# Designed miniproteins, single chains, continued (2): the designs that were tried, part 2

Each design is a single chain, and the fold is of that chain. pLDDT is the mean over its residues in the fold that is shown.

## One batch from the design tools (miniprotein)

Design m4035
Fold by ESMFold2-Fast:
Structure m4035 (fold): chain A 82 residues (1-82)
Amino acid sequence: MFVNPYKDPQGFLAALGRQLDVLRERALELPDPAATLARLDELEARLAKLRENPDPNELIELDIELGVLELEIAVQLAIPDK
């Protein structure tokens, strides 16, 4: 949270976009990426809507959801099948 979404919504949107790109690359390494890629597509659509009408509260909520998804992908990559 080093970018203030109330003062610099464009910088915050750019940071979220970069995080989505990184998560998409990681998701492609999953043994079954279909559900994760579908969720990423939904988050990209939400980000696109926020580019036209940025709501700081929705930006913060999206950032939290991306963080949760990042942890989910990391866990699946580390221990998908023991």
Scores: mean pLDDT 79

Design m4036
Fold by ESMFold2-Fast:
Structure m4036 (fold): chain A 82 residues (1-82)
Amino acid sequence: MKEIEEAKKLAELAYKSALELVEEDPSPLSRAIAEALVRIAYAVAKLTGNEEAAKAAAKILGEGLLEAGLFPELAKELLEEA
């Protein structure tokens, strides 16, 4: 299932990029960009129309953010969608 695999890859990339950006520069702008990257990755997964892809992306992003202690409100929102 190509959409699920691509959504997972995008979610993992967005999570790693967001974490790296915040760790390198904890400025409000970097945090805003990091959150936007996470939200975009999930939005793209939803726009595929594949519910399993959307849930997979939400789980990867939500669990990653929760583990890293980043954007706890967004992490909760994503885990509710997973």
Scores: mean pLDDT 85

Design m4037
Fold by ESMFold2-Fast:
Structure m4037 (fold): chain A 76 residues (1-76)
Amino acid sequence: MAEVEERLREVEERILELAAKLSPANQQKLMEKLGELHAEGKAMAAAGAPRLEILEKVLEQAEKILAEMEELLAKE
């Protein structure tokens, strides 16, 4: 659990760092994706999913968002 939580924190910090470097249009896209991720995590929690399962799924999606944001920054 602690390792997944630490990795998620690192990914979140990297996303925030990249957000500061993105154009306003790509910042909006990032905010929309983070909103979707937050909604998915809440839906899993409401469905009674174990905390570890929620954290692992959120981490997987957050890493995908990070990769997409890095590609968008490279194409600006």
Scores: mean pLDDT 78

Design m4038
Fold by ESMFold2-Fast:
Structure m4038 (fold): chain A 96 residues (1-96)
Amino acid sequence: MTVFSDEQVQEFKEYIAANREEILEATRKELEEDESLSEEEKEKLLELAKKMLEAIEKMSPEKLAEFLQKAFKVMLENKDDIVKMIEELEKLIKET
């Protein structure tokens, strides 16, 4: 499992806060280029990305480290089922 130090998590949190709009724009462009995704799936993924970035900014470094480990695992376990991946990630955000 991936382990993050408090310093690394804090730096990541600060990076997200400083670059949120740029990250969202990059995510939107990547999703638009993905011909395997439906328009509905693209919109759901973009909304999930917005919610994740907002949650990351509000989380303590300790909670964020735990969230990142769990989120990465969810993404890997559900990479072939985008809808389930989105639902599980939204659940993690609500529980954090």
Scores: mean pLDDT 75

Design m4039
Fold by ESMFold2-Fast:
Structure m4039 (fold): chain A 69 residues (1-69)
Amino acid sequence: MPSIREILDQLRDSIKARDHAGLRKAVSLLMDQGVPEVDIGQLVDELVANRDDDEKSEQIVEEYTKKFE
């Protein structure tokens, strides 16, 4: 199983690339890890809002990695 950090990096990269298949795969992996759907939705919304801001996207990934670990 990939780590939470690896899944979140994949999710961020998929959102930045507008890769819907990659986004769905990363969401499925987070659900398999037991992450609540509501928390995944919040993460996706924040990454979408900041997709063109690399520094803020990295901060979001770090914050949610800590929250989901």
Scores: mean pLDDT 84

Design m4040
Fold by ESMFold2-Fast:
Structure m4040 (fold): chain A 83 residues (1-83)
Amino acid sequence: TAAFEHAKAVVEEELARIRSLVPPEAQPLLKEFEELAKRILALLERNANRPLSPAEQAELRALQAEMGKIFEEIVKLTPSLLD
């Protein structure tokens, strides 16, 4: 759907910005963050084509929570992300 394509484009743009700013020390966290983003996008793509099961909805919420934690760690090593 148009909504999914827009969300994907926004995520890809944000990931490109984060990659340009993170120091070498944050690269392992960035890699984990990118893998979480990829998994979230896969679930959002499924949701665009069919309703997510309760288990898939729970997985999406868990992935979003984990992504938030990893982002907080990246920000501690990359304060310029908040500029």
Scores: mean pLDDT 83

Design m4041
Fold by ESMFold2-Fast:
Structure m4041 (fold): chain A 74 residues (1-74)
Amino acid sequence: MGELARIAVREALLSFGYPETVAYRIGEAVADLVEELLKQGLKPPEAVRRAMLSLGLPEEVAEEAARRLEELLK
């Protein structure tokens, strides 16, 4: 799950114009938070969205990351 979450978050951030270095760093931070949220019973897309919002990222960016993760899980 961590690898797919990192991919979804990085691609979402890049699509909104964030620099590659920022996208990679945020991807790592979100992956760590997602592992904790999954232990609390959240589904992976909800965990990614909540993790990104907790880091202060805009709702639109968090929703795009969650959507991309859902596509990767299909």
Scores: mean pLDDT 84

Design m4042
Fold by ESMFold2-Fast:
Structure m4042 (fold): chain A 72 residues (1-72)
Amino acid sequence: MELTDEELIRLLESAVYLNDPKAVKEAVDLILSREEVTPEVAEGLRRAYEKAKSKEIRDILKEAMERIGAPL
């Protein structure tokens, strides 16, 4: 099923809000499975990183940003 950038960002934000590392990892895997990561999705990852409550979630998001070449 193809998610829009907005739906994917919302999924990621919900997972971060719930402090659920597994849900965050699943959202990140969906982002990384795309042929192209848009600037909007990359910025969504940065915002999620800033809002992350745990080191585990920050580490997952940092690794995702490094893989797409987005600055921290």
Scores: mean pLDDT 79

Design m4043
Fold by ESMFold2-Fast:
Structure m4043 (fold): chain A 84 residues (1-84)
Amino acid sequence: SSELQRDIEEAERELERIVARILAGEPVSSYDLQVALSYRMLRDPALRAEAERIAATLPPEEAQALLEERAREALEAAVAEAKA
């Protein structure tokens, strides 16, 4: 679990930097979405399981669209939390 803990801490620090840049008016990048989704998957086993099922069971185009939607939701939640 030390590897998971390290990954969570690294992703959390990176997401904090991303949120700060977005709050300062910088545009959202695909990298930002990837970090937000990765962090949420490390913290949420149900979301990780859902993402794994999406990737394993759906056509690549549909899987990409749904994972991008989940990533956007994760980043928007992090930004909204920081604004509150």
Scores: mean pLDDT 83

Design m4044
Fold by ESMFold2-Fast:
Structure m4044 (fold): chain A 79 residues (1-79)
Amino acid sequence: SMVTIQELQRRLREAEQATSAEEAARLAIESARLVMDEFPELVPEAVGLMLRGIAAEIENDIALGVQSVKEALRLAERA
């Protein structure tokens, strides 16, 4: 839905301003969960994004977290 896309766009803007991998990872995991909840057909892809969010925190990689949020938005836009 447009509301879901707007929420993911908001989370992406927040992730791009993230100052820690924990913050970016939280946004990535929340974005993946939103995709799972709104698009049941995308659950396998969203699980992959959730794992990337977890990896972002473990690896202290802000860019990986941001990339995961971007991918969540891309999946929702194609649904």
Scores: mean pLDDT 87

Design m4045
Fold by ESMFold2-Fast:
Order: sequence, then structure tokens, then C-alpha cells
Structure m4045 (fold): chain A 55 residues (1-55)
Amino acid sequence: MQAEFEREVEISRRIAAIYRAGDLAALEELAKNGSELESRMAKVVLNALASAREA
């Protein structure tokens, strides 16, 4: 059983929900103050958003 993958999926869903709500401040808080996994995932999303702005 892959409990770690299950946690990653749950965290990804939470971060995606925050992004869809337009609460970028909450996403930045997770990047700074979240757990190790939450912080890493939040930073990935923030970096992807920065790249998308090139369009």
C-alpha cells in the first residue's frame, strides 16, 4: 500500500482548490510555512504560474 502517494494526491487536491479559488496568498503561505511536501508542491505550482504568464 502506497500511503505516501495517497497523501501526495490529497495535498495536490487541496493546493489545486486554493488556486482555483484565486487565493494565491494562501498558496504562498503553504510554500513558506507548510509541511515539507506541501511547501514543495506549492512552489511547483507557483513556478508553473510564472512560466504560464509568458503566454
Scores: mean pLDDT 73

Design m4046
Fold by ESMFold2-Fast:
Structure m4046 (fold): chain A 99 residues (1-99)
Amino acid sequence: DKELKELKEKGREHLKLSGEYSREGDNEKAAEHLEEASKYYEKAAEASTDPAEAKRLRRISEALREASKLVAEGKTSEAATLYTSVSLREIGDEIDKEL
């Protein structure tokens, strides 16, 4: 689905921007981009016709929303752990889609 692919691509771009701002110490902007990524993955879950993919995308969205809160609170180490977990889940989803 073209819409699903575009929503996932937008989510990934916001994850990249969050990582860049986090490296610069801009926790406020990093948190904002994690929140935006969460919204795109939630929309992607709604657009998915595969129940397993929808469930995975919802879990990614929930983790990103939690990471955004942690970054906003200055708990960047805890947020980085969640971010890494989310990135691994997104990679797994893309591999499954190509198989």
Scores: mean pLDDT 77

Design m4047
Fold by ESMFold2-Fast:
Structure m4047 (fold): chain A 73 residues (1-73)
Amino acid sequence: SRIVLDVSVLDSASQDQQEQVREFMKKVEEEVAKMEKEGMPLSEVIRKAGQKISEFLKKHNVADQVLVVIRSE
């Protein structure tokens, strides 16, 4: 895949929060790979990934403790 997700979690986040973020990001990476394989445009893949990430971080109250950078290689 040409899309890379870089995730940084602050030390202030609990181990449970860190694990939940890690597991979620792994699922997002799998969905990104699937969307790219299906021929979805890069801009659409980034938009959908960003929306899912934003919704997860808000739902779990960790938006201020997690930095996610979506980039292309």
Scores: mean pLDDT 79

Design m4048
Fold by ESMFold2-Fast:
Structure m4048 (fold): chain A 82 residues (1-82)
Amino acid sequence: NLEKALELLEKAIEAAKNYQLTPESLLELAKLFKEVYKLPEELAEMLREAAERVSKIKSEEEKAKLAIETLEEVKKKIEELK
């Protein structure tokens, strides 16, 4: 369900803004999008790539910025599927 996927993205964006989003959280979201919500593989891949990049960044501010930008791009792509 696209609505539930969007709700999870909004929650993840909020967590990222509060420096609470981990690479593991992004990987779990990618798995849910592919396996549970049956969204295009492209969206899950974007989240997996963001998780890898976030894991290599040491600055909490840069991690949050990258995570937020990626999550907002994924949200926009899901909204286009409606």
Scores: mean pLDDT 83

Design m4049
Fold by ESMFold2-Fast:
Structure m4049 (fold): chain A 52 residues (1-52)
Amino acid sequence: VTMETLIDALRTFAGSERYLADRMADNPAVKAAAQASAATLEEQVRELEAKL
């Protein structure tokens, strides 16, 4: 369903943000921003799953 497609897309994007955080380990500000972005997307996925 449409919600499954959205959830999959958000999970993929969160993974990309985690990957960026790992690559920017030597830049604490960018790493922190990427980790925060990934956490926000992961929380959005949980909220959408809870509404199913």
Scores: mean pLDDT 79

Design m4050
Fold by ESMFold2-Fast:
Structure m4050 (fold): chain A 88 residues (1-88)
Amino acid sequence: MEEIKKEVEENLKKFREAMAKQPLDKQIDLAVNELALIVAYIISKKKNDEEGLKIVSETAKKMVEHADDVEKVREITLEGLKKINELE
């Protein structure tokens, strides 16, 4: 559990660093997707949801890989959130 939380925090940090290199208009769109994932992360932590935390970690990692493509980041974020919602 602690290891997964660390992975999420590290991937979110990498995503913010990648986002900062993008044009300002893209940064706004990327930041909205990051905020949605952070909300899911907080909820999963509160529920002690190991599977949810794993999905958050995997989603964040994919977002880092595609930080230059807003549409792909949105798609990845929505897919991750949908998977977490299906665990409810």
Scores: mean pLDDT 83

Design m4051
Fold by ESMFold2-Fast:
Structure m4051 (fold): chain A 73 residues (1-73)
Amino acid sequence: SMEEERLKMMAEIQAEVAQAVAAIAAGDLDAARAHLDRVEALVAEMKEKKLVSEEEYEQMEADIAALRAQVEA
């Protein structure tokens, strides 16, 4: 179902975000970029599958951009 797919993808996004945050804290910026790239791909897939609202998508993009700013600064 769409609900099961949404929950699975949300769990994958949360796991990748946690790994990106841990990599930033460790100073492993290459690993942080790789995890953020995976988060962006998962968020884009959720939007294409209509598993997120426009408001949720905008919030996710803002959260990713904030983490990217920590890596690219």
Scores: mean pLDDT 89

Design m4052
Fold by ESMFold2-Fast:
Structure m4052 (fold): chain A 70 residues (1-70)
Amino acid sequence: MTAEEALARALAARDSIGAAAVAGAIEMGKRSGDWETADRYANAALEAGLAGDEAAAGRHASEGAKQLGT
């Protein structure tokens, strides 16, 4: 799914950690133009957040930031 769709799902699930990570991926996608990478890391962060794995959600957000380079 798109990063925007992942954000909507995180907010609907009240996953504050996943929502923050996905919002970061969206911002990085806007700055870099690399939406394929942003969508990938947003989805990974959402899945980890929904599973309650805050550490994994944070790792996906950090990896996305490195790959998007902004």
Scores: mean pLDDT 71

Design m4053
Fold by ESMFold2-Fast:
Structure m4053 (fold): chain A 88 residues (1-88)
Amino acid sequence: SDRLAAYKRAVETLLRKKGVPQEAIDTVLELLDLAAEAAANPEKRDELEAEAEELYEKNKENVELAEKTLLENREELIALFEEELAKL
């Protein structure tokens, strides 16, 4: 999905700008991919949701840091996402 790719670029740009470690960024981007794949493939949803939950629990501190950063900078994230969407 072009829209998902645009959102992932906005998320990565913001998290990198705010000094979030690359490992945390990579984990969040993988979680976004798993969520999108689960939505697109209902027959695999349970397996993909289980994989996402396992990835979240193993990387909880990294995911929580990234989520906090995104929430605290929501307006900047929206602006970056709109900028990436304009390139489509």
Scores: mean pLDDT 86

Design m4054
Fold by ESMFold2-Fast:
Structure m4054 (fold): chain A 86 residues (1-86)
Amino acid sequence: SEEEKKINEDIKSLEKAIADVEAQLTRLREMLEKAREQGLPEDVIRRIERAIAHAERSLAWLKKMLEMYKQGKSREEVFEELRKEA
């Protein structure tokens, strides 16, 4: 069906987005470790921590959408849940 095709495309996009955010999160965590090791200013450390928190939140959202599709939810159900939490 057309919906199944679109769901498969959404799943592929979500998997790529998850991989991209996980890679970014790995880099940010490495930056945080180096910043702490080098004794960088607190404002720099706080900015990296905020970036990590934002990336973790994005990752949780993407994983939730992917899990909903794996549970057999429709595109409309997934997008409606996203609206409620936006």
Scores: mean pLDDT 86

Design m4055
Fold by ESMFold2-Fast:
Structure m4055 (fold): chain A 98 residues (1-98)
Amino acid sequence: PLSEEERERVIRELEEWAASADRWEKYAVVGQILLHKNPGTLTEIPVLTEEGLELAVKQAVDYLVNGKPIEEVPKEHIIGYVPAEEFEERFRKLEEEA
């Protein structure tokens, strides 16, 4: 297990990555975490506002580092939904192009 100082370091590094990563990179990471948490049950992935995406990234970091449950994104931050199968296909294509 990580010490508290090591956990703070990891959280800071992830937050710095989230601040510098482009919108799609953040969306891909959050989407993969949601799919991993709910394999076979998640049919749609929410398309988020910029503020909603930042909140989702922070929750994802807390989930990975501290095991905190991912809370529902407030409805005002949700602008639409994309089928999970379309998200997975798009993510796969981006990995092939990287």
Scores: mean pLDDT 64

Design m4056
Fold by ESMFold2-Fast:
Structure m4056 (fold): chain A 100 residues (1-100)
Amino acid sequence: MSPAEKALALLEELLKVLEDPSASAEERVQAMRETAERLRELAEENPDAPTELRWLLLRTSHELLELVRAYEAGELSPEEFRERGIALVRSAIAELKRLS
């Protein structure tokens, strides 16, 4: 599986957690942290991948962690965190599909 395909699978699984109305805020935070870490690792483990792909993975990882930070700081409500997370993940998926 290519780095792009692995990243797509990770983002699609995160999207399912964010869209699940039964998921807790804690489950969404944990899924977002784990996805961010795995995207960063994927970029670091694939130095020969296209620069645009590596930058997309690193940028998305950073933006996911920034949403978690803002939520934990009380700057976002659980619903705002969820909605911004969904928008970010959907944008990243669309960009990733364009790079394949």
Scores: mean pLDDT 89

Design m4057
Fold by ESMFold2-Fast:
Structure m4057 (fold): chain A 88 residues (1-88)
Amino acid sequence: SVLEKIEELNKKIQEIGQKIAELVAQAEASTDPAEIAKLKEELRELVRELEKLYDEIINLTTDEKLKKRLEDMKRGLVRLMEERLAEL
């Protein structure tokens, strides 16, 4: 069902979110520029995966108001992550 697919996508979003938090913490704790650079690349990849999962939920959603909200959430999340990455 559509609801089961959305639930699966939400679980994947949560898993990616946890991994992002762990990698951000590692980058903040590191003093090695090479390690920080590698972690930033991994974080950018995870953000791309997160955007794809949001796009899948948006495509499954038939409510126009909810679609707009999800699109706004996706844009806000990407912006926040880019700002966070710039601080590392």
Scores: mean pLDDT 86

Design m4058
Fold by ESMFold2-Fast:
Structure m4058 (fold): chain A 91 residues (1-91)
Amino acid sequence: MLTLEDKKKLLEELRKLLEERKDELSPLLIQEIEELIEEAERNPSIKGLEAINELIELLKKNASEKEIMKVVVEYFIDRGMELIERGVSKF
């Protein structure tokens, strides 16, 4: 598994790639990616790490905004489901 230092380097790489592509991405998508980065930093998970790696690959490939948004949406859906499962005590 990746070390904590490796995870920090991945987050820094993702932020750098996002800055390099920000002029061609919608403000909404940029905001959603920033929120994904913040959530992944606060709550490290395998799903978060997979989403970060996939976003890095898509940004390096100059993938379409639609492809990038799909990864972001899938991450937040998975995260929402996890929070619901943890919140069963409020059922």
Scores: mean pLDDT 75

Design m4059
Fold by ESMFold2-Fast:
Structure m4059 (fold): chain A 119 residues (1-119)
Amino acid sequence: SERERVVELIDELRARYRVEGGGFFFHVAESAEEAIRALEEALARGVGTVVLLAEEVDARVEEAKARAEAAGINVLILSTPEEYRRFIEALREAVAEAERAGERRLEAILTMAIVRFRE
């Protein structure tokens, strides 16, 4: 599935690039309750960036996201196969840009991908 392709690509990038402690949080949420808990954990840990795969996004998840964003966390929630495909494309472009720039930090690459995804 497209969701599995996102997970596989993130795992590949974790193996190839430098992961700094606390900079980035990636989670696959199987329910709205799990999505809320993931956002609350990211807020408690003070991470700079969150990418969440969540097909169940209700008003409670949106409220938890808004709270994390108000604390300065860059939050991206992906919910559909189309969003997964667009994020994969954004990640590949971000990787190419990072390789040209000599950027080795995974959290910087993921931040570039989020910016590209939102454009």
Scores: mean pLDDT 87

Design m4060
Fold by ESMFold2-Fast:
Structure m4060 (fold): chain A 71 residues (1-71)
Amino acid sequence: MSPHTAAFGLAIALREGDLESARRLLEELLSQPPPDAHVVRILRSGGASDALIAAIRARDLEAALAELEKQ
């Protein structure tokens, strides 16, 4: 899966409150190269917090999952 496809799926899952899909898509996104500006824009459009985006940029899965639970 491309980083853009994973980011778009995560944005949809965040909007729908589908935490199981969001977790799987987050793990997929973190398995790929660091997010570019377009990936960050997609995540923001889905309502991702600045803290969640920072954790994803840092490739910190545990921090990203913790921020995901707060949304």
Scores: mean pLDDT 76

Design m4061
Fold by ESMFold2-Fast:
Structure m4061 (fold): chain A 103 residues (1-103)
Amino acid sequence: SARELAYAFKALLHAILGDLEAAEEYRAKATEEALARAGEALAAFFDALARELGRRDGAAIHEWIRRLYRESGFAGTLLAMADALAAAGRDEAAALMRLAAAV
């Protein structure tokens, strides 16, 4: 479960980074259920960050994720996203990201 969830988040984050080959490899290792749960958590993150920024600019959010991934890697990116989700009261989505980051 935690490993499949980590693969799902890797697939989605690599898609955001523009690495479609890595995204497809990780997607193939994840279950459809894990991909759906990771996708819901990521959507909750985009909604929370858009509210804090006062903008619904997906390009700005994607650039923020690219910068964070470069500086902190996969686990650091998920932990930072989880902290933002927790601050927005999205505790279940935050818990999923923390679980995936621990793998």
Scores: mean pLDDT 82

Design m4062
Fold by ESMFold2-Fast:
Structure m4062 (fold): chain A 78 residues (1-78)
Amino acid sequence: QENLDKAIAYARMAAVLARKAGNTKAAEDFEQAVKALEDGNIEEAIKYFEKARQDAEEAGNTLSANLAKAAIDYAKKA
């Protein structure tokens, strides 16, 4: 549960930062990843996190991309 809770927390922070940066696509992908984690679908969540990380990196939002990587690492441990 602790690793899952951490993955969700980092993903939610990344989504907020992506929205503030004007990256709605990355924010929506982070939100889809959170929903997948809550539904117990870790593999689907990792897919959305990777997509969100790429979108954030392409937009130059390095902090959001790094939070996505942390969320992926915690999701894999869940």
Scores: mean pLDDT 82

Design m4063
Fold by ESMFold2-Fast:
Structure m4063 (fold): chain A 63 residues (1-63)
Amino acid sequence: MASPLEIAEAIKYLLYEAKFPVEALAAYLVSQYPEWDFEKVKEILERFRAGELSVEELAEEIA
């Protein structure tokens, strides 16, 4: 997954369908994209899981 939108769609699947823990998903994403900050990614994922961000808004946050 190369584009922010593709990553956001994968995050949606992992959080809502696969029921991945936010902390584990944040750690995985930072391992794949070392330029991302773990605490910032975790905060964004928590907001997305809470329904505070759309997939499009999530893509903008991680771009």
Scores: mean pLDDT 79

Design m4064
Fold by ESMFold2-Fast:
Structure m4064 (fold): chain A 80 residues (1-80)
Amino acid sequence: SPEDQVLAEVDEVYSDFNRRLDELVSDPSATDDDILAAYQEFMERLDVLRRRARGLSPALTAHVDAVAAEAVARVGAALA
């Protein structure tokens, strides 16, 4: 279904972001700007999926928003 496709793409995008964030936080040469750049790229990809979710269901939109909120918390922790 279109909903299952968006869910799978959200999982992929978030998995890619978490992998990249883990690489950056473990790299002593990585800067806060590198973390913020990874976050901006993630949010741009997620915004495409959020727009698709809005056309499909409120529950799917809420899921995308929850993933965005979790990413914000992870970035905040990485920058602390």
Scores: mean pLDDT 90

Design m4065
Fold by ESMFold2-Fast:
Structure m4065 (fold): chain A 51 residues (1-51)
Amino acid sequence: SATQREIKILFLETVRDSSLHLAETSKNPALAAEMEAEARQMEEAIEELKA
């Protein structure tokens, strides 16, 4: 349903933003790169749900 889609988008946006924050604040470059990749995966899922 549209309501469930909206809730999923909000959840994915929260996870994306948290992953980006961890990437920026992490002192481990490998972990930062992993978190950036995670955020990108969340962005892809958001775009699929918005279609």
Scores: mean pLDDT 85

Design m4066
Fold by ESMFold2-Fast:
Structure m4066 (fold): chain A 63 residues (1-63)
Amino acid sequence: MVSILKVTTEPGKAEAVGKALSKLPGVLAVEVGDTTVLVYTTDAEAAKKAALELPGVKSVEEI
């Protein structure tokens, strides 16, 4: 099943966060906004854990 994660970032950090998360196994797509990254993944727990370890990430929620 594909899960969608909403990652909220510090201003100016969304592109770097999106690039890092797009390289994770199981990530199918990322959509980068100004302060938000949407991550489409088959492994929501691994993607959430990785996102929380990245500098500039404020919160992660599954939608």
Scores: mean pLDDT 83

Design m4067
Fold by ESMFold2-Fast:
Structure m4067 (fold): chain A 85 residues (1-85)
Amino acid sequence: SAAAARRARELELRREKLEISIETADKLLSINRQIRALKEQLANTTDPEKQAQLQAEIAKLEEESIALFKETMERLRALDAELAG
């Protein structure tokens, strides 16, 4: 029936949203662990050149996490639009 087909599609979209959310959470946790490790190295570093390198690496990872979050939000909004319309 049309109602059964619609429910099947809604379940597929909800599953896709969950899979995207889990994948993004795993990637963000990985990036955050790397940032934390670099911040610990930075706290224990007295060499200005090495401090600058570590700060640049942290900044790059922070930018990557922001980009990943924005991309994920766009993907989830697209799926929410399908669920609503």
Scores: mean pLDDT 90

Design m4068
Fold by ESMFold2-Fast:
Structure m4068 (fold): chain A 66 residues (1-66)
Amino acid sequence: APDKPSPLTPLEFKAVKVIAENPEGVSVEEIAEKLGVSRSTAQRILDRLVERGVVVKENGKYRLPP
């Protein structure tokens, strides 16, 4: 398979679940609020998820790839 078990932290995993529940996309601030972390921490988590190709950024929001 082209995909391997992702080395996601618990926070990264929760972020992916929140994004999956919102197919229209979520903002950094919504992720920060849902995870109980600062906006800066949420931004770092989302940046890593985008780098890994797990989520995509569209118009300042984050969603799963189509």
Scores: mean pLDDT 77

Design m4069
Fold by ESMFold2-Fast:
Structure m4069 (fold): chain A 88 residues (1-88)
Amino acid sequence: PVSFEEMEKKFKEEKKKVEELFAKLKEEGIKREELEEWEAKLEEVKKKLAEAREKAKAGELSELEKHHLELMEEAVKLLEEQLEELRA
């Protein structure tokens, strides 16, 4: 069982690592194949987020699952912003 605190801690750690990774990729340049892999990951997370939102509308989510949904929304926003910056 993952606690609320452990979920938040892991999210913050992963967010920092992603931000640091994308900062380095912006400086060094990213290969097209690697960019396509990140875009595919974003699409997969967006699909899972859409499915989770439908479950939320149905009232099928626990408090922990609702928190996870909020973190997924933040993760999608982060990935979209980082990928847009890489394309610019």
Scores: mean pLDDT 78

